# Ledger of designs, part 59: designed miniproteins, single chains, continued (3)

Each design is a single chain, and the fold is of that chain. pLDDT is the mean over its residues in the fold that is shown.

## One batch from the design tools (miniprotein)

Design m10033
Fold by ESMFold2-Fast:
Structure m10033 (fold): chain A 98 residues (1-98)
Amino acid sequence: MTPEELLEKGLKAMEEGNYEEAARLFIESAQKYIELGDYEKAIESLKLAMEAVDKSDLTPEEKRRLVSEIVALSIEAIAQKWLAENPKLRAADERLRA
């Protein structure tokens, strides 16, 4: 399944009030976007996942688990996007290693 298909299913789950399913779909979509190097869409999906978790009726323990996963993926996506948008930082790192 493509990350776009997962994102669409997650948005439908949000509309239906199925916030737990929506959160899971958005997390899976974000993981696939990270694998594809589409960090902007990954970050967008993770923001939707956080909204879904916040609106869900999950236990505090389940919310903490999902939030921890979302935060970890967000850090990865934001860091990779920042490095991609700052080629001079990559060039500086290459000079330090060469």
Scores: mean pLDDT 81

Design m10034
Fold by ESMFold2-Fast:
Structure m10034 (fold): chain A 92 residues (1-92)
Amino acid sequence: SMEELNERVVATLRALGDAAVRALEAGDYARALDQVDAMESLALWRAKEFKWSDAKKAQIRALLDQARDLVRNRAPAAEIRAVLDRLIELVE
């Protein structure tokens, strides 16, 4: 079902977000950005398949750009986690 597919997408996004935070805690900013890029690919694929509005896709892109900027600026892992969690909530 669409609900079961969405649950698997959300679970994968949570795993990628957790991997990003672990990379940040290890000081591996390049790895953290790779995880955010993987989250973008999955979230935008999901948005396309389920025909989400352009406004919702723009919100997803904005949150991803915010997360990348925070990683590049070496913001606290907790602040980056909060942005990634909001992205996941938007997909739910």
Scores: mean pLDDT 87

Design m10035
Fold by ESMFold2-Fast:
Structure m10035 (fold): chain A 90 residues (1-90)
Amino acid sequence: SSKAEAAEELVRRIKALAVDGVVEASKALEVIEELSKEHPEIAGLAAEALAEVVDENGTVDLRAFLEKFVELAEKRKLYDVAEAVRRVMA
């Protein structure tokens, strides 16, 4: 689905920003904002996941972000999106 493809692209781009498994929230948000123009639902889920896992220094553990993204996607019954994110994590 286009939503699963969007989620895979978003996760791939955010993963590329990671240094030792950590991403700056501001950089992840730039990727999410670009995606929001064509896939606002997927961008919204990613932004919610980011907000839930960002620490006091404005950084995000990549694994925690991806796990929260999967959780939120499954909660919304977007099982193809959750599966796409899990495949990129492997």
Scores: mean pLDDT 87

Design m10036
Fold by ESMFold2-Fast:
Structure m10036 (fold): chain A 115 residues (1-115)
Amino acid sequence: EKEKKIKELLEEAKRKMEEAKEKAAELAERAGKSGESADLGQALAAEVGEAETLLEEGIEKGKEKLEEAAEALREAIETAKELAEKDPESRELAEEVARLLEEALRLVEEAIRLS
């Protein structure tokens, strides 16, 4: 029963990550190729990609990799919030990315707790 709940939580987290990754890629494109907003947009896209990879490894390998995924998610959330604060044009989309990542983090932390 715990195994089923963990699987459901991680599958939902993966869906949130896929949506966040798509929106982060859009942010990187909108921010352009140079400047602080462009650097933050590219950093966010890279951090979301790393968190997704660690989450996929965590689904296969278990708790230790899920803890690594949670740390990567926290880093990506901070970058998304910084981008939202520094770039008014990206604010709404960056806040959406932060929200999706925070939801994914809650699901991953719940899965870790149940493991």
Scores: mean pLDDT 85

Design m10037
Fold by ESMFold2-Fast:
Structure m10037 (fold): chain A 87 residues (1-87)
Amino acid sequence: KLSPELKEKLLEISKLLYEIKKRAEAGEDTTPAIEKALELVKEMVEEEPDNKIFLVLEKGLKELLANPKADIDAWLGRLATEILKAE
């Protein structure tokens, strides 16, 4: 079960995911938002290395950072599905 501090980091990641979607829709560079989200997720994985949700987030963000012009809607849908499976 997540601490309040980890829940706040997840909310920040959710805001960054929304920013990534908005920037992609506008044709803007998504890389800074992806890097910031990945930084936060790495901190969360360091705190809870066996948390499957955090590992799914880290993997998904690393894949997106490698291809920041990928279909963001499809990527978000896959990420949401993998997070639900990790619960």
Scores: mean pLDDT 81

Design m10038
Fold by ESMFold2-Fast:
Structure m10038 (fold): chain A 85 residues (1-85)
Amino acid sequence: MPSVEELEKEAREKLIEIAELEEKLQKGEPVDMDKLIELQKELTDLYVELLKLDPQVGARMGQIIGSVFDALLRGKDAVEVAKSL
């Protein structure tokens, strides 16, 4: 079974990829929308699993995810925010 640390690392990696694709989309660059949607679903599943296994780590990850999406909505450097995990 994956550890909490492995799930947190995987969630972080997917969040960074999502931020990179979303920034490209905002700049009008071509993006694989199916891949973006798949990554968002996978991140959601990892977040829910983290909340179930360790509510404190899950809640912290939720705050980080929220900060990245806030940065995207405000046109700020979301990739830099995601990498600060």
Scores: mean pLDDT 82

Design m10039
Fold by ESMFold2-Fast:
Structure m10039 (fold): chain A 90 residues (1-90)
Amino acid sequence: DEEERREALERTLEGALKNLPVAIEKKKDQLSPELIEKGLGAVKLYEEGQRLIAEGERLGDPALIEEGRRLVEEGLRLLAETLNALSTVP
């Protein structure tokens, strides 16, 4: 189902987010500063968004949930752009 496929993709991206800071740190001298900042920024936005969603659910606050979703979406967009940039390098 489409929903299950989207959840699988999100789990894959979450795994990439967990590994990305370690990969960047190991190869920091070989990566452009712009790519490093973009990748780390994506991780931070995603984690902050997830925290706001969890807090909003606990408090029953729809505004916090909406704000968290926006941060998650922005983080995933930056991650996708970073991965695309890496995939175009021969």
Scores: mean pLDDT 74

Design m10040
Fold by ESMFold2-Fast:
Structure m10040 (fold): chain A 62 residues (1-62)
Amino acid sequence: SAEGEEAIAKAEKALAAATTLTQLRAVRHELDELIEMYRDDPELVARLEELRAQAERRIAEF
């Protein structure tokens, strides 16, 4: 959906802009909420889970 694509774009932008642990944790939390919201869209969920994995990886480096 257009709304789902907008959510992905915003999440990607937020993740790219995050430089602190607090910002990364906020992005991870938002991604968890989006995954729940769009759980019936497996293609969108897969893309959100990949962004979540990127956020988790970056958090683990702190």
Scores: mean pLDDT 88

Design m10041
Fold by ESMFold2-Fast:
Structure m10041 (fold): chain A 83 residues (1-83)
Amino acid sequence: MEDVLKQIEENLDKAKEYREKAERAQKAGHSPGAVKGYRLLAEKNEENARKLIQDYVEELLGSVTEELENKIKELEQKLEALR
C-alpha cells in the first residue's frame, strides 16, 4: 500500500516537472517538437498516476467492504449467543 501511494506521488512529481520544462521551453522559443515532447511525457505520467489512484481506490473499497461484512457477522453471532 505504501508503495502504491509513493508511485502515485512520483508520477505526479514527474508530470509537474515535465509541465514546467514544457513551459520553460515554450518561453525560451524552443522548437514546437520539444514543447510537445515534454507535454506528452507529463500526460503519460498523469495517466499512470490516474490508473494507480483508480486501482488503489478499488482495492481500498474492497478491503473496507470485507472488513465491514466481517464485523457485522461478528456482531450478529454475539446477538444470537445472547438469545
Scores: mean pLDDT 80

Design m10042
Fold by ESMFold2-Fast:
Structure m10042 (fold): chain A 85 residues (1-85)
Amino acid sequence: MKDRLLALTKKAREEYLSGDPEKRTKTFIESSRGMGEIAEAVAKLSEKQGYTEEAKKLREEVLKKSKEVEEEVRREGEELLKKEE
């Protein structure tokens, strides 16, 4: 999970820094969607193995990290645009 979140963060930064608003939007949507799908798949597997509490925490953690990644990409993008001006 952590490594995938890091990879998604780097991909989001690369696309955001490209200066192409279409790529920025696409990467943002893909990152949000992918994280939700991975969290749900792992949570279902954990629940099937009897780890209901762990599954719940995993879902909450991935949602929280997804929001943090979105905020970080937004902040860095805004800062770069501000320096471009």
Scores: mean pLDDT 65

Design m10043
Fold by ESMFold2-Fast:
Structure m10043 (fold): chain A 102 residues (1-102)
Amino acid sequence: ASLSELRKAAEELKRLVPLDPALVPPEDRLRFLLTTHDREELRARLERTVQRILDLIPQLESQLSPEEKKELAEILRNSAVILRQLGLDELAARAERAAAEL
């Protein structure tokens, strides 16, 4: 695993789940995403990207700057809201735990 892989996965997730929730409230975020994505495609893409990030964090956490950890934690927390709306409650809980430990 490499920092480049983790950073790429984080950037992919940022495109789907931007850091500023004030622009799109969390409860409306899935609805907004479904205007440009199929539900099945979106669910599979988010599940894959979040799982990849969670797999990489334990190996690379010590190499992340404090700023990178903070941003990654915010992305994971925001993603957890959408994951729950998609019925991925276990993955959402894992993302929240990882964010709390960053």
Scores: mean pLDDT 77

Design m10044
Fold by ESMFold2-Fast:
Structure m10044 (fold): chain A 66 residues (1-66)
Amino acid sequence: SFEEEVRKIARKALEQIREALEAGDEFAAEVSLAMAYMIAGITKATGGDEELADEIVEEAERLLGL
């Protein structure tokens, strides 16, 4: 399903944020954050689960201390 694909892609983006931060690669962390925002935005725009989209943004921002 579209929701399942969104969850998989979002999980990859969040994993990349964590890995980039642990490596001290701030640029890679910012790129992965942008990917998370795009995934959430597309999810909302296509009539997907808005709670899922908000959860993706919240987790990504939490990882970066935003």
Scores: mean pLDDT 81

Design m10045
Fold by ESMFold2-Fast:
Structure m10045 (fold): chain A 117 residues (1-117)
Amino acid sequence: SAEKLRAAAEYIAKKIGYPFPVTRLLLRDALLALVTGVPVWSKERPKPGQLGKYFLEALLPLSDEQIAELVDKIGPRDVLRELAILLYSLKTGRYVKPEEVKEEIDKIVEEALKIYN
């Protein structure tokens, strides 16, 4: 559900030390990263190219429940991992490579999945 996705996302933000609420736009950006294969990057996120632009426009009008349904279809573990990388990158002001924080991210994501399920 959208409420469980929100709770899982906010848990990740708290554990990472991200000081702001997790917006729908951040959840959309994590989905976009998986759909396009383009990694997320701090506040100056790399552009996903033409295909990513069309997916971005398709994701913008989605409700919180529709976003939660997409998370279930794509894989909640992978989406929450991308969200965690995005939040780490935003917190540090630089792109954080997944391998730099793999153990910390995997642990946080595993606990977040317990909230989501």
Scores: mean pLDDT 73

Design m10046
Fold by ESMFold2-Fast:
Structure m10046 (fold): chain A 73 residues (1-73)
Amino acid sequence: MVAELQAEYRELVAEHEEALREAAKDPEAAEKIRELEERTKKEVEELVKKGDYLSALKKLLEALREVAELALA
């Protein structure tokens, strides 16, 4: 179970790294991604403080997906 979650996390991190690499070619996309990451960080920190780790994880997964979409747009 832990190994499966770890594999999913590594895959998402790899996708995020590819999105950031593509975004580096477009300053507008890079700025939008930075704004999204900053907003997500604040929301995740609030959920973690409330002990809602599942919602925090879902928020991170949503943000990683949006980063990939912004980098490819």
Scores: mean pLDDT 72

Design m10047
Fold by ESMFold2-Fast:
Structure m10047 (fold): chain A 91 residues (1-91)
Amino acid sequence: SALSEEQVLELVRKVIEGIKSLYSDNPEIQEIAEELEKLLEEWENGKISWEEFLERIEELLERVKKILSDDDPVRQYIETVLAAVQQIVDS
């Protein structure tokens, strides 16, 4: 079954908190974290559709994934979240 809207938002918030904490010295990852925070704010304020939110989250998470090394455990977590988002988009 696809994740609920609330479950997706919780996963995105956990990603933001995790990457801000673990990669505080990586400016490229911090910039993506700020973009994710702005995207959450835009959705919470009704400025974007759920479809646009999911599409932009997928793009930003793919950018983080490309920066992380193949053996990084956070990369595996990002891949899991991406798979969950893609399942909703494909539904």
Scores: mean pLDDT 82

Design m10048
Fold by ESMFold2-Fast:
Structure m10048 (fold): chain A 117 residues (1-117)
Amino acid sequence: SRAAAQAQLAAYKAELKKNGQIERLEVLQDVARKIRAIGEAIDARLILLKAGVPQEIADKTLDLVQAAYLGDLERARELLREIAPYMTRESLQHLLRAAEILGARELAALIREILAK
């Protein structure tokens, strides 16, 4: 249940605070960062779907952010090239935020170049 999951997360956070376990805090921060980046990709996807972009293209926003957090810059670049002709400025701004959250500097630079055109 959602209530049980929330109680477990609260207990886990309390244990981390009590014990000051840096390695576990770093893992939790990495997971939270990835979730935030996925949230930005979901927003980009929704903007594209509302603009009438085909679902198969809009879904590539999620694949792009996944490739970025796996460190697969080549795959992320290929996906960006495929979706770029369909992207709105607003959807590109969401993907830029995802790249910045993940520290994917090379991907963020490519998105900024597209936004500048």
Scores: mean pLDDT 83

Design m10049
Fold by ESMFold2-Fast:
Structure m10049 (fold): chain A 86 residues (1-86)
Amino acid sequence: SFFQEAIRSEEKLKELTEKLIKYFEEKGEEESAKIVREASEKALEYIKENKLEEAGEVVTLMFVEVADILKLGIEEFEKILEEILK
């Protein structure tokens, strides 16, 4: 899943969140891009401290917050993630 892949390593978190930020910026979804950027910085700090549970919580909350702002259901947001991560 995106959540498990994102917290696997610092490099993986950066790769996945950079793709997601670029996608939202290209769509003009500035607030969503900002949320992903801020969450990625916070999750990265937790990964560096080997706090993987906390890193996973940050990524999960980011997903929920972005889905709410975009008025998307979880299934619809998962489709967007699949398109970005191809």
Scores: mean pLDDT 79

Design m10050
Fold by ESMFold2-Fast:
Order: C-alpha cells, then sequence, then structure tokens
Structure m10050 (fold): chain A 96 residues (1-96)
C-alpha cells in the first residue's frame, strides 16, 4: 500500500474532527439549530479548502472556550470521545 502524504492525513484528520465536533454539538443540544445549520453549510462548502476547514475549527474551538463553563461533565466527555473516534477512523483508513 502507498502510504499517504502527511499533508493528506492532516487534511483528512482536520475534516473528520470538524465533522465529529458538529455531530457532538447536534447530539448534545449545546448549539442552537440555526447555528448548527449554518456550520453544516460552511463545512460542506469548505471540504476542499484546508484554510476554510482550519477557520471553521477555530470558530468551534472559540465557541467551546466561551461556553466550557456552561457544559456538563458528560458533554465535555462526549466531545473528547467524538474527537478520539474521529482520529481512530482516520488512522484506520490511512493505515489500512
Amino acid sequence: RVEPTPEARERALAREELLALLEWARETGVMSPELLALLRELIDRAFDDPALVAGLREILDRWYAEHSGELTPEQVAAREAALAEARARVEAAFNS
């Protein structure tokens, strides 16, 4: 098997983590439906642009930093689990 470039793996990881964070926010109800719909549209448009993917991740990370004190321990644990699952999926796909 041809090992993918580090850049390709990094882009795949960034995308999967972004999707995992959006799904976490949807499932836990921590974001408004309007914000989730907007972020989903932006992610769909950003799929082929690593700079836009990085920018969307910064938006989600900033939101988390601003709201972390309002989250339950279970919501925080679910976020970490979602990110770990996304990383595992990318690792399995690129090491298969």
Scores: mean pLDDT 77

Design m10051
Fold by ESMFold2-Fast:
Structure m10051 (fold): chain A 71 residues (1-71)
Amino acid sequence: SLAERLRRALAAEGIHAPLSRLTALVTRFLQSKGRTVLEPEDVGELVLYVLLELDEEITEALLRRISAALA
């Protein structure tokens, strides 16, 4: 699933979040966009949204690495 891919990408960067939390965040993001699936144009915005909700320090390099892992 998208949440499982996101969890693995975050874990590679030392960011550990429960799958249940990530599933809830992904669902909320997609609902806010009126979508049922993640479109390529929305990947960067999803990653930024998740990092903000997890109170993680955000850098451009971190955003690019995680976005690339989901693309």
Scores: mean pLDDT 85

Design m10052
Fold by ESMFold2-Fast:
Structure m10052 (fold): chain A 83 residues (1-83)
Amino acid sequence: MDEVKKIIEKLLREEGYSDEEIQKILAETTEDQLYQFRANLLIQKLLEKGVPMEELAELHAQAKAAGLSAKEVAELLEELLKK
């Protein structure tokens, strides 16, 4: 969690948000939303690595059907990126 928050904080600073605005955004953001942001970044990296969008869409559909949490989806995507 803290690492995901640090990454989002850094991205928001690069966009020109103030420290106060960043802390407010993070306070209003749920844990699931933070993992969804992480998952979206991982999907982009997998696409850049040459994984077909159709495969990523199928994995996402299977994860949703299996009832995986946003955290579990992010962990699955990180495992795929390591290979």
Scores: mean pLDDT 73

Design m10053
Fold by ESMFold2-Fast:
Structure m10053 (fold): chain A 83 residues (1-83)
Amino acid sequence: SIEEEAEELERRYREAKEEVKKNKDNIPVSTLLKILTLLAVAGSEIWLVRTSPHMPEELKRKNLEAAREDIEEVFRLLEEAKK
């Protein structure tokens, strides 16, 4: 269900936040700011879906897809910064 997708994506979001905390000192400030912005946007997109029961399913799916893309970009930036 879309609710299960939102819950799984929220777990992925929390995982991304923990990875950022663990690697913070090894990330350039400019990259860290981009990561934090992506996390803030992804968190807001997930929150909107979870708190808006009257939102059309199509719009919920678009918000979750956008959040997933933002979270995956965070992991990509973290991987690049770890070298």
Scores: mean pLDDT 87

Design m10054
Fold by ESMFold2-Fast:
Structure m10054 (fold): chain A 94 residues (1-94)
Amino acid sequence: GPKFYKSSSAGKKLSVEEFTDLVLDLRKRADVTVILFSNGKETTIKVTKEDSDEEIRERLTSTIEEEGVEKALIITKLSEGEYLYAEYEIELPE
């Protein structure tokens, strides 16, 4: 079955901007799956190297702010059957 490795960056609390910047950095090297958690709802956003920075940033920021997302999981595809994962806390703007 697939192998999942925990990232050393897991458990960090990030601003919305820091979180979106992290996703944009990761997608430059690999396909990324973002799972956003809000009030019993999960929203999955798949991001590839071909997606535009502007579209990704807008989609992530609007979903996080509109749904009050305080926790996210980032899954980075390293190879076929190997994945890096990390859970993050998100600090919402006041």
Scores: mean pLDDT 83

Design m10055
Fold by ESMFold2-Fast:
Structure m10055 (fold): chain A 59 residues (1-59)
Amino acid sequence: SAARLREILLESERFSSLPREERIKILREKGVDVKDDASDIELNSKFNILLQEELKKKE
């Protein structure tokens, strides 16, 4: 839905604006396996997958 797409986009933009170390910490706290040297693309991709799964569970 358009509302879900906007929520994903907004949360992804907020996540991408965080310092790299905070992004790694957030993913690890949510149980995502992330290496310290993961790229920005990898961090953002893993977060988008996680966010989509969380939003699907709320429906």
Scores: mean pLDDT 79

Design m10056
Fold by ESMFold2-Fast:
Structure m10056 (fold): chain A 57 residues (1-57)
Amino acid sequence: TVEERAAEILAAYADWPKANAIADLQRELQEAEADPEADPVVIAASRLAIQQLEAQA
């Protein structure tokens, strides 16, 4: 599911400074959105992961 993939993404960035994790995920999301063959679940999960990191304040 999207939530499970988002949790996996967040786990991969657990040791990153939050600002760096958000910046890297935003870049990955932009690249994925530019790719017409990108997996929509990965795109949705990346957006959710960014939202959760931003919400942690």
Scores: mean pLDDT 78

Design m10057
Fold by ESMFold2-Fast:
Structure m10057 (fold): chain A 84 residues (1-84)
Amino acid sequence: MSEEVLELEIQASMERIKGSVEVQAKLREGDERGALETTIKTNENVIKIYEKLKEVGDKETQEKAEKAIKLLEEQIKEAKEKLA
């Protein structure tokens, strides 16, 4: 319940921070393609964590997770369009 939700939220935050650091490192090296690929991978990993939040969370947590997943899916779509 609340403790499990908090643990998953911390996991999602950690994944996003790791992804952001890796994206910034690639951009500093001029690797725009690698930065986009890292963004896609990071967002896919965060979506998996939010899917778990939907399984263990209450209705409010499920609604927040669904909104987050939709935003992350849109970001993945935009990144994939830039790679094409």
Scores: mean pLDDT 86

Design m10058
Fold by ESMFold2-Fast:
Structure m10058 (fold): chain A 100 residues (1-100)
Amino acid sequence: RPVTYLRLGERAQRLLSLVGIHSRVVTLAELTRAIGDLLQRYVEEGRVRSVDGEVVIDVRGTELGELTGRDELTVEELFAFVGELYDEGEIVEDVERTLG
């Protein structure tokens, strides 16, 4: 399968730096893994809890909290934030790298 490459703006780069990715260009697979790694880290830090069947992440004092302006995020709200980065042009497919 062709590899999908993504160009990252400043906000998206700051998000991925939380899991040690400092590249301006990543693959879609690397982005997906980075989000999973970030969630796993928050579980290991004791920041994740279940409230009435919903998974809630305490992002207070983290860079993700600064980027979102929130103290707590649900997993759905985290994915909505990533979707916002796509909509705002902070995550853009690098078509030339994907096709070439």
Scores: mean pLDDT 80

Design m10059
Fold by ESMFold2-Fast:
Structure m10059 (fold): chain A 90 residues (1-90)
Amino acid sequence: MDEEAERLIEEIARLLRELGVPEEEVEALRARWRAGWAAAVAAGPLATELALLILRGTREALRALLAGREEEARAIEERVLAEAERLLAA
């Protein structure tokens, strides 16, 4: 799953740049997300699944924002949070 996480982080970074986020902020976020992914993998399958859920949801929300669909981006964030809560309760 390292290849999927790497691809998601790189696509999120690209989307942030397209939204006008400064390069130094994008680099800081990329480093933090790579460290967070490594920590999640070390913590086990549940943490890894949560990390993937957050990365996938972040990419989807940023794509919606870039398309000018702020309401859809908000709905995606709410859905991801609900799915994360459900996964933690299982």
Scores: mean pLDDT 83

Design m10060
Fold by ESMFold2-Fast:
Structure m10060 (fold): chain A 77 residues (1-77)
Amino acid sequence: SEAERLRKFMEELKSRLPAEAHPYLEKVEKITLKFLERGSLTPEEIEEYKAAMEALRALVPREELLALAEEALAAVE
């Protein structure tokens, strides 16, 4: 159920972000789902997550990302 809620949230968030941000958001989703399943991440997965988050921050300002995340959360609640 947590994994399904995360997938729905990420689908809603992705629909609100520019297309160039989608690959990085998908990578963040993939790694977050692995964490929910295992309770831990490998060093390689942590580095992938950090790289994806850095790319997202370069494409989408923090304040805009937070506002869109709140809209996405409201859409799945």
Scores: mean pLDDT 84

Design m10061
Fold by ESMFold2-Fast:
Structure m10061 (fold): chain A 113 residues (1-113)
Amino acid sequence: SRALEVLVEGKGAPLLVVIMGSEEFREKATKELKDYLKGKKAKRRILLYPVSPSTPASTFVPFLQLGASFLILAEPEAMDRARKIQELAKEYGNDATVTTSLEELKKELDKYL
């Protein structure tokens, strides 16, 4: 209800959708993703995690240890942090894709539906 939310139930390793940016950006993207995924079924559990641009990459270590795949939507100001999370995921052997628009994120999400 606060930070981490289940958008779609599924089995196996989860997909973590990370929204990195300002509070306004996170709120708008969260609403559009909830509407987009409403009533859809997924191959994996889809988790939503809206975070500030200053959120440390170490915050995601528990998800990396669970074998989570990452889809990251980042504002320009959060891009350096998003890339650091992607690099950390690569070190763990996990898939991580950084997107710059909600349109790109939805296209990547369709692979898991």
Scores: mean pLDDT 86

Design m10062
Fold by ESMFold2-Fast:
Structure m10062 (fold): chain A 112 residues (1-112)
Amino acid sequence: SLYDELRERLKKAIDEAITDPEKRELLVSLADQFLDAARELGVPEEILRAITEEVLRAIQYLKENPNITDEELDRLVREIRERLLAKGAPQTLVDMAVGLVRAAGEAIREEK
């Protein structure tokens, strides 16, 4: 299943970036909520992949830049939002995706 593939990729990225078990569980829960909402909305596969790829790239960037400032994190999530909305991604899914990215950035910052 595409949803199983994307869930595994998101969980792996979260597990590689965040060491705190409670924060991992929170972020995996947010990823599951995002995927469930995407399934319910019946979004095109290309849109679902595009949103997930943006989240995966953002988590990797945040892992490599753990001292990111609030201003830099705000800019990162704004740019992701703008790109996804321009591609026709639903507002609800974009809000969930940028929320996941923000939560990941905050979790990584607190551990480093």
Scores: mean pLDDT 89

Design m10063
Fold by ESMFold2-Fast:
Structure m10063 (fold): chain A 96 residues (1-96)
Amino acid sequence: MMKIERIVEVSSPEEMATAKKGDLVLYSGDIDEEDAKKFSEDAAALVSLKGRISEKAREILKEKGIEVYEAEAETDVGTSVDKALRELAEKLMKES
């Protein structure tokens, strides 16, 4: 069973390609099909803090075995959603 060992905050899809096994990646921005293809298969999970993940991107991430967690940023207070996702990431880290 893959456990989350580290939390890595990235600012671009290019940085997602450098994720290591056990990394939970935090990203704020849109993820499309091309962005998802660049994502490292070594990453344990992706947490989308803000933006949209396309249906095709989700499919690619699932095929790579990457768990995807999304903030409902459009319907929430924004910073509250960001904090809620960080809380989730912390709970997953504590389990490890």
Scores: mean pLDDT 66

Design m10064
Fold by ESMFold2-Fast:
Structure m10064 (fold): chain A 118 residues (1-118)
Amino acid sequence: KKKLVEEARKSGEEMAKASGDERVKELLEKSLEYALKGDYSKAASLTTSASLLGISREIEGDPSFNRDEFESSYAKFVLNLELIQGNYENARKMAENLVKNSKNPKVKKVAKEVLEKL
């Protein structure tokens, strides 16, 4: 679905901006390409690499790193990636868990928006 691809791309850009590292954007764009080709294992691996790269910025004490924005954009990217892959049940379970258990109100908002699309 074209709209889901654009939502995923936008969240990848938001995640890169929140991390302060352009390589995050490159990894997430590659992840989206693999997901669209049906290589879900490679897509997940690249998304994990992007997440770890962002977290490394926080560990280094970079003042440009925004944890709340990084977490919310990460959640949005992963949830939209599941929807693009047709994993509606996994997306629902993940979004429901985030609404119930996340302490970040921006993550809860993203998860609620995804549930409305299901």
Scores: mean pLDDT 82

Design m10065
Fold by ESMFold2-Fast:
Structure m10065 (fold): chain A 68 residues (1-68)
Amino acid sequence: DPEIEDIEQQLADAIRQGDVSKESGYELILADKGKQKQALQLKLDVAKALGTVPQSTLDKLEEKLKKL
C-alpha cells in the first residue's frame, strides 16, 4: 500500500531525527489502519459470500480498503 509505505518512510525519518512525538504518532496511525483494513476485508468477504450484493457496492468497499 503506497500510503502505508509513505508513512513507514516518514516513521523511519522521524527515528533518524530522534523525534519521539512523530515516531509515536506514525506508529499509532499504522496500527489503526491495520485494524480498519481487517474490518473492511471482513465486510467485503461477508458481502461476497451473500452473493446478493451489487458489484458497484463491492467495488466501493474494495476502493475504501485500497485507500487504507
Scores: mean pLDDT 71

